Designed miniproteins, single chains, continued (3). Designs and how they scored, part 54

Each design is a single chain, and the fold is of that chain. pLDDT is the mean over its residues in the fold that is shown.

## One batch from the design tools (miniprotein)

Design m9840
Fold by ESMFold2-Fast:
Structure m9840 (fold): chain A 63 residues (1-63)
Amino acid sequence: ELKKRFYENTAKVAKELAEKYQELADRYRSLNTPEAIAKAERYRRMAEAFKKTAELAQKNVES
């Protein structure tokens, strides 16, 4: 199904983005400045959002 392939691609891209944003969050948090901590929190939220997107897309592939 065309929809299944769309969700497969969405899950893959979202998972990769979640990993990249999590790495950025960890790097900025390690700098221990208020500005870096604020950026780390933003990237952490982006990582969580993409992780949830990947999980939902993967669920749609399986259903």
Scores: mean pLDDT 81

Design m9841
Fold by ESMFold2-Fast:
Structure m9841 (fold): chain A 84 residues (1-84)
Amino acid sequence: SMEEARRRAEEVAEETARIWEEKGREEAAEYGARATRELGREVGLSEAQIAMAVGLVESAIRQAKTPEEARERVYEALMAVLEI
C-alpha cells in the first residue's frame, strides 16, 4: 500500500540520518544504498527501478549538507520510485 511504502521510506530516511550522526556520511551512503536495494526487492521493483532508486538515494546523501537534509532528500527519492 502507499501508506506502507511511505512508512518504509520514512524508516530508511530516519536510519540514514542516524547513521550519519553516529558514523559519518560514507557509512550513511553505504547503508542507504543497501537498504534501498532490500526495500526495492521486498516491494517487487524491477532491477532497473532498484538501480535508479539506489542512484537517487546515493546522490541525495552525497549532496546533503546535514543529516536532516539527507533524511528529507532520501525520503523524497524513495517516494519518487515507490509511487510508480
Scores: mean pLDDT 86

Design m9842
Fold by ESMFold2-Fast:
Structure m9842 (fold): chain A 80 residues (1-80)
Amino acid sequence: SRRFEAEVTFSDGTKKKAIVEILDDETVRVTLLETGEVRTLRVIGKTGEEVAELLLKGEPVTLTSPLNFETATVKALREL
């Protein structure tokens, strides 16, 4: 699987550093670096290859919680 160091921006405007790992189509794992919290989030309508391409370009990717449908935006800083 592909891994990226990234910045996640939450709906309240809070920004946190994270590791984003592409697990499958529409599915990523996000590890928040400060707390070590791990979440599996959806990238609705996007293949794993499309997610990787967007992250490599430094483009924002919308993440959706499968539990409550809250959204966050992730931008990759570098590939690991």
Scores: mean pLDDT 85

Design m9843
Fold by ESMFold2-Fast:
Structure m9843 (fold): chain A 79 residues (1-79)
Amino acid sequence: MEEIIEKGSEAAKEVGRVLRFIGDLMDEAMANTAPEHRREGLRIGAETAAEALRYLKEGKPEKAEEVIREGLERARALR
């Protein structure tokens, strides 16, 4: 996977990093969040992922990173 991502651009590399982070965030939301908050945690994760990927597609990795940090803080507030 990283071979393919690294092939084209730094933006592609950031997409791979974001996808890995999304996986970790989803696992964390499901394992460490109370069942009633899990749906909200997953929703925050999905919204964060969609927005971060949109910024990466636009060539704005700094904004993608900002969105990821904000999403993580919001998800952690559910604990």
Scores: mean pLDDT 66

Design m9844
Fold by ESMFold2-Fast:
Structure m9844 (fold): chain A 78 residues (1-78)
Amino acid sequence: MMAQIQKEIDESLATMTIAVSRQAIAHGLKNPSTLKSTLQDVIKLLESTKKKVEHNPEVVKRLTEEIEEAKELLKKAE
């Protein structure tokens, strides 16, 4: 049984983590030499948050999409 308050907390945590991750990537794009390290740290942060909210499939899906986008950027980083 899903408590509405818990769902709102999980969504807030995911939203904050995604916002921080996107800001870190934006800063990394200004310095190509640190981009790979920044993307690796962002992926670890998103995966850690996904584990904490694993019982909420909607939030897990959002975090999974952000992780895959970060992995695609990492793959293209030379």
Scores: mean pLDDT 80

Design m9845
Fold by ESMFold2-Fast:
Structure m9845 (fold): chain A 72 residues (1-72)
Amino acid sequence: SEDEELLEKAKEIRERNPTPLKKIDEEALREVGRLARAPEELVEKLIELSKKSSDVESYAEAEKVWREIARS
């Protein structure tokens, strides 16, 4: 499903970059959001959360947002 694919890709990016996301990872997140037809505003929010706090909690919050989008 689209939400599972989004979560899996987000986790892969996070695992490769345990620190704050790099610019390349931001573009990858935008691409994943585009493939899942997520609103651009929410994709940017995910990227912003990843930059402000690279911890697992911030990523978990972003995953929740993306799951809500996938249900729409």
Scores: mean pLDDT 59

Design m9846
Fold by ESMFold2-Fast:
Structure m9846 (fold): chain A 80 residues (1-80)
Amino acid sequence: LSEEDYKLINALIEKDSGVKLTKEEIKELVKILLSNEDVKEIQKEIKEKLGITLSDETIEALKYFLETGDKEIVEDYLKK
């Protein structure tokens, strides 16, 4: 991930949870998002490992961005 990718991911997380993650915490988040298909399992593991709660929409947007490299979905979500 680039420095700009970390900033975009943090902006989305802060909007949803009110919390900023470190680069190491974002790396852990990325592993969780890419290793699981089920949104509910992703939410559970994020809470257990990072101590934050993310909505289904945030998880879906992040997963799509990480799988496709398309920043537009994250940027569009941040405008809402």
Scores: mean pLDDT 80

Design m9847
Fold by ESMFold2-Fast:
Structure m9847 (fold): chain A 56 residues (1-56)
Amino acid sequence: KVEELVEKLREAIEAYLADPTDENIQALLSAAKELMDAVGVDEAGRIAQEIADELR
């Protein structure tokens, strides 16, 4: 369940980095909010930072 939300966030970050459209921004915000609701703000932030660092 959490793994699926992490994958969704990763895909949203990749899409945003490739093309920062309003649609991709909304998808990114939606995915981030779903993950925050599931694991909390601190853990969601840590996961998002790890994904961003991997995609450098």
Scores: mean pLDDT 80

Design m9848
Fold by ESMFold2-Fast:
Structure m9848 (fold): chain A 89 residues (1-89)
Amino acid sequence: SAASLAEAAAEAPARVAELEEEIRRVIEKLRKGEMSISEAKRKVAVLLSAMGILAAEASLGGDDATAAAIAERRREMLERAEKVIEEVE
């Protein structure tokens, strides 16, 4: 329901922070040579997709401000991951 989606959107910032932390761990492992570029790309793609779902849920619940904030954080995480992947190539 729209009410359930709006409630999920209110909790989304904490869930997004957890996903950002997982992306940072993937990036750190990639920098240390503990993870391949292919594995890092797959893991980051899954985590970014999860952030995209949270943004979509916020938008469907009528919280466009939260949806926009999550979309911006997702874009920042993608840019950080792309930069580190280029540095490791």
Scores: mean pLDDT 83

Design m9849
Fold by ESMFold2-Fast:
Structure m9849 (fold): chain A 97 residues (1-97)
Amino acid sequence: SKKDELKKAGLEIGGDLARAVEEMQRDPERGRKLVDEAIEKFREALKKYGVSDETIDRIAERLRKAVEEAAKLPVGKGRTLVGQAVSDAIAEALKEL
């Protein structure tokens, strides 16, 4: 159940971050707020399922960097970059469970 819940959380943050990257191109301030909200929800999910604070902080930093890089790219390439970062984050979290 924990693995399935984390996979669901990964799908949700993937969609939220993709939307946030698109919003950053129209309204950078609102886009950054959506990124912060998405990452905070994901941090809460990881903590609930027993991922360490150190791993959660590392994942959050990598996701923020991926979003900043993705916002500079065409939407399709940015979406791929964010998707890969989310996939890597879920894989790292699952190694602790």
Scores: mean pLDDT 84

Design m9850
Fold by ESMFold2-Fast:
Structure m9850 (fold): chain A 71 residues (1-71)
Amino acid sequence: SLKEQAIETAKEILRKSGIFTDEQIEFLERLMRGLSTDGLVNVLRGLAGIMKDEGRDDDAETLLKVAEELE
């Protein structure tokens, strides 16, 4: 599903970023799986903001694109 692909894409970006622990990534995965589509879109946009603040502009753009595909 698009939701499953969005969660896996976010998880990969968070893991590669090195700014989140494995425990934090596991928590965020569980949170994202339990959210409505609108809630997931908001979380993905928030994570994109964090990636941009960390200078990871390409990862931020990927998360925003994934969020747009869910709307």
Scores: mean pLDDT 87

Design m9851
Fold by ESMFold2-Fast:
Structure m9851 (fold): chain A 69 residues (1-69)
Amino acid sequence: SSRRRNFIQGQIMHDRVTNDGISIGDVVRRLRQNNSVQDTQSIVRYYGRMRRNPQDRRRGQNMLRQQRR
């Protein structure tokens, strides 16, 4: 569950940076306020994978859509 949640949050970070124009630094600052150090690091690592890999973005978008229903 923690891995799935952090993967979804990595996709949310990607959406905030690319679609909403929020800076990476501002997203990371907010993540640190609401998550453990380990979870924040995991989320940022998943964001890095989302940036490099269209397949990970597609998977993350699908998981996020299912969570919103």
Scores: mean pLDDT 84

Design m9852
Fold by ESMFold2-Fast:
Structure m9852 (fold): chain A 85 residues (1-85)
Amino acid sequence: SSSTEKKREEIYKYIKDKIEKDPSITYVTKGEIQKHFKLSSSTTSRLLNKLVEEGKLTRDPNDSSKYYLSPEDEVFRLVRAVERV
């Protein structure tokens, strides 16, 4: 896959690791990801929106700079467990 696929995976892992280590952190900001990975604004938006499309993140409807973990949380883990039995 392209370099954008690998970068998207790195961003997702960073977000998961951050929230798993500190559960008080409920979201990440586009600016935080852009700064950490030294990406352009357009590239950061594209990668984060692709993670939302994949169901890995949810974008805040009231603050377009904020992103939350979504389908990898406990609710979606329970749905996957039911499918396997």
Scores: mean pLDDT 72

Design m9853
Fold by ESMFold2-Fast:
Structure m9853 (fold): chain A 81 residues (1-81)
Amino acid sequence: MDGNTIAARLALRDALKYIEEGNYEQAIKDLETAKKLVEKSDLPEEQKRKVLEYIDRAIEALKQGNKEEAIENVKKALDLL
């Protein structure tokens, strides 16, 4: 696993903690950081695309105040890394 993928996993885990605490502003910042790290990673293109899709869904869920949907999508992104 390359350094960008490891860093992306850490950012996603930090985002998950902030979501659970109700700090959606910081969670979104960590999710945006995870997106940039995934894009720079050595992951296959199709795997990157799927991870980025789940992160985008998590960000949109947080913007709508949907905590459960955000957590589900962050966990799905983590499962692919």
Scores: mean pLDDT 88

Design m9854
Fold by ESMFold2-Fast:
Structure m9854 (fold): chain A 63 residues (1-63)
Amino acid sequence: MTIDDLVKQIEEEFKKNGKVQLGKFPFSSVGDAVEAGKKFLDKNPDLELEGPGGILSKIVKKK
């Protein structure tokens, strides 16, 4: 997942739910969620972010 993909998914789910979830952590702001997601990717570059039903509800190592 690219940073652009991450931003897109966060914005779409925020529109649907008024909240964004990164793994287990809900955010009420798109900006906060994007910042947290980028921080997570920087810390764990080998992990993928997935949002099957809500944004980024799973964080999986696939590489």
Scores: mean pLDDT 59

Design m9855
Fold by ESMFold2-Fast:
Structure m9855 (fold): chain A 129 residues (1-129)
Amino acid sequence: SARQARIDALIARVRAAMEAAGFSQELIDAVVAFLRLYADVEEDESVVDAAVDSVLAAISEPDRKVSLESLLDILIGMAGAMVNRNAPEEVVREMVELIRRIAATAPEELREKALKRIEAIEKRIEERS
């Protein structure tokens, strides 16, 4: 579909930007998988565009720690928004797992903060059951 072609182009742009910035393939794959999951459940194309622009801005940060902190903040915010919108539990759990993999590449301080925020999201999902 035209929407799928547009999403594929946006994701390809994120992948290319991350490769140019020297991020690991494992981190790139996790971010790309996250954005694809988000785009599959977010029906508003302008919201998807804004989310991709935010990710691209985070990737463009010259300081890797600042880049990873901004990226984690954006992705955690997106996952939290999906819980608020009653997105399928399976999708949110996969988003949380991808954020956990991204956080594993971050410095300890950023990883600890991200894991606490992820735990809060997981508890909110459990409260829906």
Scores: mean pLDDT 87

Design m9856
Fold by ESMFold2-Fast:
Structure m9856 (fold): chain A 69 residues (1-69)
Amino acid sequence: APVPAAELPPEARKRLFEIGNELIDVDDRIAELQARLAAGDTSVEPELQAAIDRRNALIEEARKVAAEA
């Protein structure tokens, strides 16, 4: 079941909110970079890879924060 954010310690809840906001921004950036790559702009490949790596790191951090709370 999804863990209710209201039941987490304030520090964990704050970090999960920050991670959630960063994930929205990163997902928007990935979509933009994927669209540019599909249009033939291969110069974005390193930035797209970095954005994917950032997204994966944020998901892993969210799992860790939720598990430690």
Scores: mean pLDDT 81

Design m9857
Fold by ESMFold2-Fast:
Structure m9857 (fold): chain A 68 residues (1-68)
Amino acid sequence: AKIAPIPGLNPQSLLNAGKAAYNAGKYEEAAGYFASLPENAEAQYFLGKAYEQLKKYDEAISAYERAI
């Protein structure tokens, strides 16, 4: 797939899918979507929140640091 990467994984779709999964209580799924957006501060903030729900506090801290 040299010309057409993953069409469902653009930044806005990943952010929206992650927030929907987070609101549905699917924290592992939400974390996966947000982890795909390491340079998006909003996604990293939600990634931190998802990791806190999963009790992965070290990963949550790292995500919050990327959100600033």
Scores: mean pLDDT 76

Design m9858
Fold by ESMFold2-Fast:
Structure m9858 (fold): chain A 100 residues (1-100)
Amino acid sequence: MAEELIKRIEELKEKLEKGEISADEALKELSKIAAEAYELALAGKISKEELREILEKLLELAKLVAEEKAKKANTKEAEEAAEEAIKNLEEGIKAFVEEY
């Protein structure tokens, strides 16, 4: 389960970097993978360590999505908003790791 989710994230990252999928398509799949990962963790089907690895990979993909959306918008405000969103996600992951 966890290995399959990680593979899907890596494939999406490669496709986005190559321009084979849109940022919006990548964001939709990212959201699905995040939901599946949390459901599996809540059900006890994946470990806390596996959930952390998935969340870290999702953060990498989220950074790429934010960068591509900012480039398309071609505004300084969009770039700054993307950077702030990425930092908030990083802080959220760290808080989760520290709390548990």
Scores: mean pLDDT 74

Design m9859
Fold by ESMFold2-Fast:
Structure m9859 (fold): chain A 80 residues (1-80)
Amino acid sequence: SMEEHQELLEEMFRMVRELGTLFYQHKADLSPEQRARVWEIFARMEELIREAAANPEKIKEKFEEIKKLVEEGRGILDSA
């Protein structure tokens, strides 16, 4: 439903915000390569959110991709 699509989109925004907070907390402890990779993750997440907003039918697929990127980002930040 459109309501479920809106809920998933809001959850995607929450995940990006939470990762952003974690990045801010750990930024000083990251290598330049780790910082660059986290920035690439954020850029890809923003692209996926825009695609999900433009095509609600693909939202579940984009949500699964966002979850994988969040896991990767958290792994990088937890290693700092």
Scores: mean pLDDT 85

Design m9860
Fold by ESMFold2-Fast:
Structure m9860 (fold): chain A 59 residues (1-59)
Amino acid sequence: MTLEDVPEEELSDEDYYEALGINEVRKEAGLPVIELSDEMREKAEKYRKELEQKAAERK
């Protein structure tokens, strides 16, 4: 919802990552999901991997 109202340039990888979480909840509830482009999904995945790398580097 909010992603469609915000210019792509203003959206961070974190915002896309959050949208994936919302879509997961929506799928579970049988609601329509926010349609993300392949590029947006890739940015969300990069953010997730970066968080995982940060955690691994600390250990």
Scores: mean pLDDT 68

Design m9861
Fold by ESMFold2-Fast:
Structure m9861 (fold): chain A 68 residues (1-68)
Amino acid sequence: MGGKEEGIEAARKLIEAGIEELTPGEMVAKARELGISAGGGATLGMVAVSSGKEKMSPKEALELLEKG
């Protein structure tokens, strides 16, 4: 499974790509499309699922990861 640091890097790359909001599955898929590690994409997906929201922005996921 991906670590916090891999999740932070994945979130930053999605923000740089101009992604606003994604479902957990879309976060994992877009991370793979951008060449982000499977661990980073999985960490973002888990953060999105644990938030209880249907969609989450990569910026919001980054803020949650940086707090932990």
Scores: mean pLDDT 75

Design m9862
Fold by ESMFold2-Fast:
Structure m9862 (fold): chain A 88 residues (1-88)
Amino acid sequence: SVEELAEELRRQVEEELERLRRLAEDPSLSEEVRERLREVIREVERRVEEAEKLSTKERLRQLLLDLSLMTLTEMWVFEEKRIEELKK
């Protein structure tokens, strides 16, 4: 059902937020990267809260977009870490 799909996507968003929160506390990352992670986390948390006021269809679209943004952000963090390690 659409409601079950929305709940599953919310769970995935919460799991990804937890992963990003752990990355934001990683001392091996630069402060610039960690600040960007905190910005993304705050923005997604705000949109997740706002999405509770939306129709189920609009909530699904927003959750999918937020999940995509978080996945891209995590990939960016790993690439930045790789680049920094290669410079050493």
Scores: mean pLDDT 82

Design m9863
Fold by ESMFold2-Fast:
Structure m9863 (fold): chain A 55 residues (1-55)
Amino acid sequence: MSVEEVYEKIRELTEKLGEDGLGLDQAGVEAVTRLGADAAVVSEAGKRLAKELGL
């Protein structure tokens, strides 16, 4: 799974988890758990999303 694909999935999960008040780090954990993505790839995608969101 590419960083770009994981980035898109983390973004989708962040929007869904945001409805419950969960943060970006929780979205990353959900992506690793549910998508079976490599933790390093999820971490890099999460950093890109955090930078885009100004975190």
Scores: mean pLDDT 65

Design m9864
Fold by ESMFold2-Fast:
Structure m9864 (fold): chain A 79 residues (1-79)
Amino acid sequence: LEDEIKELENEVKRLEKEAASATTKDQMIEILRRAVEVGTRLTRLIIEANKAGNEDLVKKARELLQKVSELITALREKL
């Protein structure tokens, strides 16, 4: 779970960088699709962490989910 959260954090940073440099609608749609997928993975991780009673991991996953939500909103506004 700790390795998975670090992987998701790196993917969020990568998506933010790619979104900032995206110039075409097709690029933005692909980034949006991947951001939604990351959001799904984070939601699953939150459920698993809650079942395990790992409050620190729930907090970190929720913070990343917030960043992904903001990215999705920003991309949709440009489409």
Scores: mean pLDDT 83

Design m9865
Fold by ESMFold2-Fast:
Structure m9865 (fold): chain A 80 residues (1-80)
Amino acid sequence: MPVLVITSKNGKTVKLTPEMSPEEIKKKLEEIGIKVDETLARLIKHVLENYEKLSEEEKKEIEEELKKKLKVASVEFIEE
């Protein structure tokens, strides 16, 4: 199962899964101090739902873009 692991600048981590709604994604990120709008939450949901269709290069580009947009320490795709 694809999981997106996000680590805040304060060292707090969250795991986001494809089963989560955009609302749940937004709430989970806000719990660790990361403010996201609905558009970004929907983008994260779309990426998680389409994980199996993404190349390794596309996954890395998405990780780098989300890290910049969210202003976090790290963003990583993992398989669980």
Scores: mean pLDDT 83

Design m9866
Fold by ESMFold2-Fast:
Structure m9866 (fold): chain A 63 residues (1-63)
Amino acid sequence: MPFKSVEEAAEAYLKFLLTLPESAWDQALAYLRREAEAEKDPEMREMYLEAIEIAEKQLRELR
């Protein structure tokens, strides 16, 4: 799904991560970062990487 903001992307990533067991979170975060780094648009890439960082922080604070 194309995201319109860092906050929207972070919420989507957090929801995805919460569908996974805690043992899979580090692998899932690594996957998301690799996908973000492969983004050809530097502005979108930075937005996705920032969103992943926010999602990881929120994920670790919720549990």
Scores: mean pLDDT 78

Design m9867
Fold by ESMFold2-Fast:
Structure m9867 (fold): chain A 80 residues (1-80)
Amino acid sequence: GPKYDAGEGLGLLKDLAEGKIGLTEEVIEGAAGFIKELLDANPEAKPEDILEAAREGGKDLGNPLLAEAVERGLELALAS
């Protein structure tokens, strides 16, 4: 299974958004774990829908690195 669960992945994205951590491999792995769990739970979901849901989770927290973390996490989740 993924190194991080969906809740842990969201926590890492929140910390990134608040400037508590930088864009690290741990944040990207956390985003991948969150996205992979959503894809596994929703086999009919399109990657774009999962990406939008992940972005909305951090929308009000505002940080330009959030989109990059989520997009790189999606790429990693789809490669697994």
Scores: mean pLDDT 70

Design m9868
Fold by ESMFold2-Fast:
Structure m9868 (fold): chain A 114 residues (1-114)
Amino acid sequence: MVEELAELLKNKDIEGAIELVAEELKKVKNQEDAQKLAKLLEEALKKADLSVEELKELIEELATDVLKLPQETVDRIWAALKEAVERGEMSEKEALKQLLKSLLLEAARKKLEE
């Protein structure tokens, strides 16, 4: 999964990356599975070395097409990360990676509560 997702991201195959994440999210049965998936996503993002613009595009597509999270949830998580960036505690790129990971965990939690 990590190598496949990283390769899709490097090739700017956003649709393929989204589809792979969607398939893996369907397999999540408990919180341990959700944490494992989030860790694999984090590893793939580190290997792909996406730009800030590419990360923003990935987040927008994933949040709307796969995760289907309310904009208010996305905005709340981003606000906290943006404050850390403004304080110099992390880069914008690191904040975007953490946003994507947090959104995936939130979507997995919502699925497990249903």
Scores: mean pLDDT 80

Design m9869
Fold by ESMFold2-Fast:
Structure m9869 (fold): chain A 55 residues (1-55)
Amino acid sequence: SEIEEAARRQFEANERLNKVLKDPSASTEEKQKALDEGVEAARETVAEVKRAIAE
């Protein structure tokens, strides 16, 4: 389902963000990119849930 796929992508994005944040060699740019990807994945999951509720 679209919700399951979105949740999986969000989980993967959060895993990447956590790894980057724990890496002392990671640049600010890398941290910002990982954060942005996490936020976008979370928005996608919320959008799919809202769509399912509205139907």
Scores: mean pLDDT 83

Design m9870
Fold by ESMFold2-Fast:
Structure m9870 (fold): chain A 59 residues (1-59)
Amino acid sequence: MMAKKEELEETMALIERFKDRSDYESLLTAVKQSSLEEALEIGKAALAMIANERAKRRQ
């Protein structure tokens, strides 16, 4: 987990758990089209948004 590529792979694996989202295909495409740094930023932002939605659902 020291390399950014490994961090991106872990992030993408987490995003795969949410394949049911209509946004999934667009998110995956954006990540693949972006630079490594941008892709990681996009992936992390998506996970943060999903986590926030799940927190609201819990309440």
Scores: mean pLDDT 73

Design m9871
Fold by ESMFold2-Fast:
Structure m9871 (fold): chain A 80 residues (1-80)
Amino acid sequence: ASREEVEREVEGLFLGMRFALAAADGDEERVAALAAEILGLPPEAQEAALAGARAMAAVLRDPEERARALAAIERLEAAL
């Protein structure tokens, strides 16, 4: 992979992690903004974003926060 492609995938990964945290917090405005950014990424970076979001959801200790993150990830995946 090119350096530029790897850097876009890393950006996708971090966007996904931020998306899952925003969803866990119930911050609907931030979830919508981050989802829009992820939807604008190329497919390889979108895949990295889903991976990052899932990784973040997996480390959430509160069941309600984890459930919100997982529900948001399911909606994001359906929109891709």
Scores: mean pLDDT 86

Design m9872
Fold by ESMFold2-Fast:
Structure m9872 (fold): chain A 65 residues (1-65)
Amino acid sequence: MEEEERKRAAEERLRRNLSHLKLERIEGDTIYVSIENPDLKLIGRVIAAMGEAFELGWSLVVKFV
C-alpha cells in the first residue's frame, strides 16, 4: 500500500515537473526534455524530475539549448 502510494505520488510529481519543462519526445522508457537559458530553479526541477522518473523505472535525458 505505501509502495503503491509512493509510485502514484512519483508519477504525479513527474507529470507536474514535466509540465514546467519542454518535453521533446519519449522513446521507449526514455524521456527527452530541453531547457532554454537554464537557471538554478529550472535545473532543480530537472533534478526532481530525474528522481521521479527513476522511481517509475524510466530514464530522463536533458538537452541544453
Scores: mean pLDDT 72

Design m9873
Fold by ESMFold2-Fast:
Formats: structure tokens, C-alpha cells, sequence
Structure m9873 (fold): chain A 78 residues (1-78)
């Protein structure tokens, strides 16, 4: 059984790659890391909601909030 990527899946992957390149260009910028994490989680949440995976979307949201808190703690240490 072979799965074909939809155009939406390809756009999703393309946007994720752009966010990864943004991190690569700004490796020491905690604010950029925070913005990228928020954008990636937003894209994943929107995709899960579109698929009817509301519970999965809430779990991703909670995981993202925890990682954002860790980034804010790192930002305060510097």
C-alpha cells in the first residue's frame, strides 16, 4: 500500500523546512526559537483539527506551552 502526499501535506513540510532554516540562521536567538516553536505547533494543531483529531491538537498545545515555559526560563538565566 502506497501513500501519496497531498498538496496540503507538501505545503506543510515546506513551511516546516522554512522554519528550520530560520532557526539555523539564528541559532543563539531564543526569541526566534520561541517564534518557530509557536509557528510549528500552530501548523500541527491546525492540521490535527482539520483531521478531526481535537484531543491530539490539545495535547500538542499543552506540550508546546511546556516547551515555551522552558525557553522563557532559559531566557531569564542569560
Amino acid sequence: MKYELTEEDLEFVKKLKELEERLENNPDDLEVRKEVLEEESKMIIERLLELGEEEGAEQVKKATEKELEKLEEEKKKK
Scores: mean pLDDT 75

Design m9874
Fold by ESMFold2-Fast:
Structure m9874 (fold): chain A 66 residues (1-66)
Amino acid sequence: AAADDVAAEILSLPESQRRWATIKLTEAIDPERAKELKERVDKGMPLEEVDAATREAVQAVIDREA
């Protein structure tokens, strides 16, 4: 499965869980970026931008493990 398949699984979750999952996934790659992402989400970051960050984080995890 491509990164898009894993991202789609996360994006199938309720909005609150999607935001949480995206932040936790980003923490596994870059904790500092995850702090910035959490601050942006807390300030009302659009869901579409959260979804884009999810896809990027999933791809980065796959690239790191490959």
Scores: mean pLDDT 70

Design m9875
Fold by ESMFold2-Fast:
Structure m9875 (fold): chain A 81 residues (1-81)
Amino acid sequence: SMEEDIELLREAFETLRATAKSIEEFAEGAFTVASLYASEHLDAATAARVNAELRRVQAELIATGDTEAGIERILALFREA
């Protein structure tokens, strides 16, 4: 289900958060995982929209370092897709 997938994505992002050496590494990793999920599970138009928002979230993560807000924003994008 979407909710089960969201919990697996949360676990993946929390693992990246724990293991990344920098905010830039975390943001790049989170974008890569989220973008891949979007491409595999969403239609092309929805995936393009989500990927545009993911790039904005990546920039915000790097600017703020707020990993908790970043994770919740990415997960919200998939709930709203």
Scores: mean pLDDT 86

Design m9876
Fold by ESMFold2-Fast:
Structure m9876 (fold): chain A 75 residues (1-75)
Amino acid sequence: IPPWREELAIWANAAAGVDNETAQRLLTGDDEEVRELLVEIVRRHPELKEALLHLLEGAPADFRAALTRELEAIP
């Protein structure tokens, strides 16, 4: 499991209040599932967007680019 996924799961649990099942999905899910979960978290907690983008600096460039586009589409 990449370190950025562990940081992501811990952050989502602590800052967004996601349950243990959702945190586990962020840790072990595929890129599409993780992207969809993160978009939903930011949709519910818009104030967390900037912190999330900082955490994603350790993620693969393609994943970061795709997620950034989806987050920018949130009203």
Scores: mean pLDDT 81

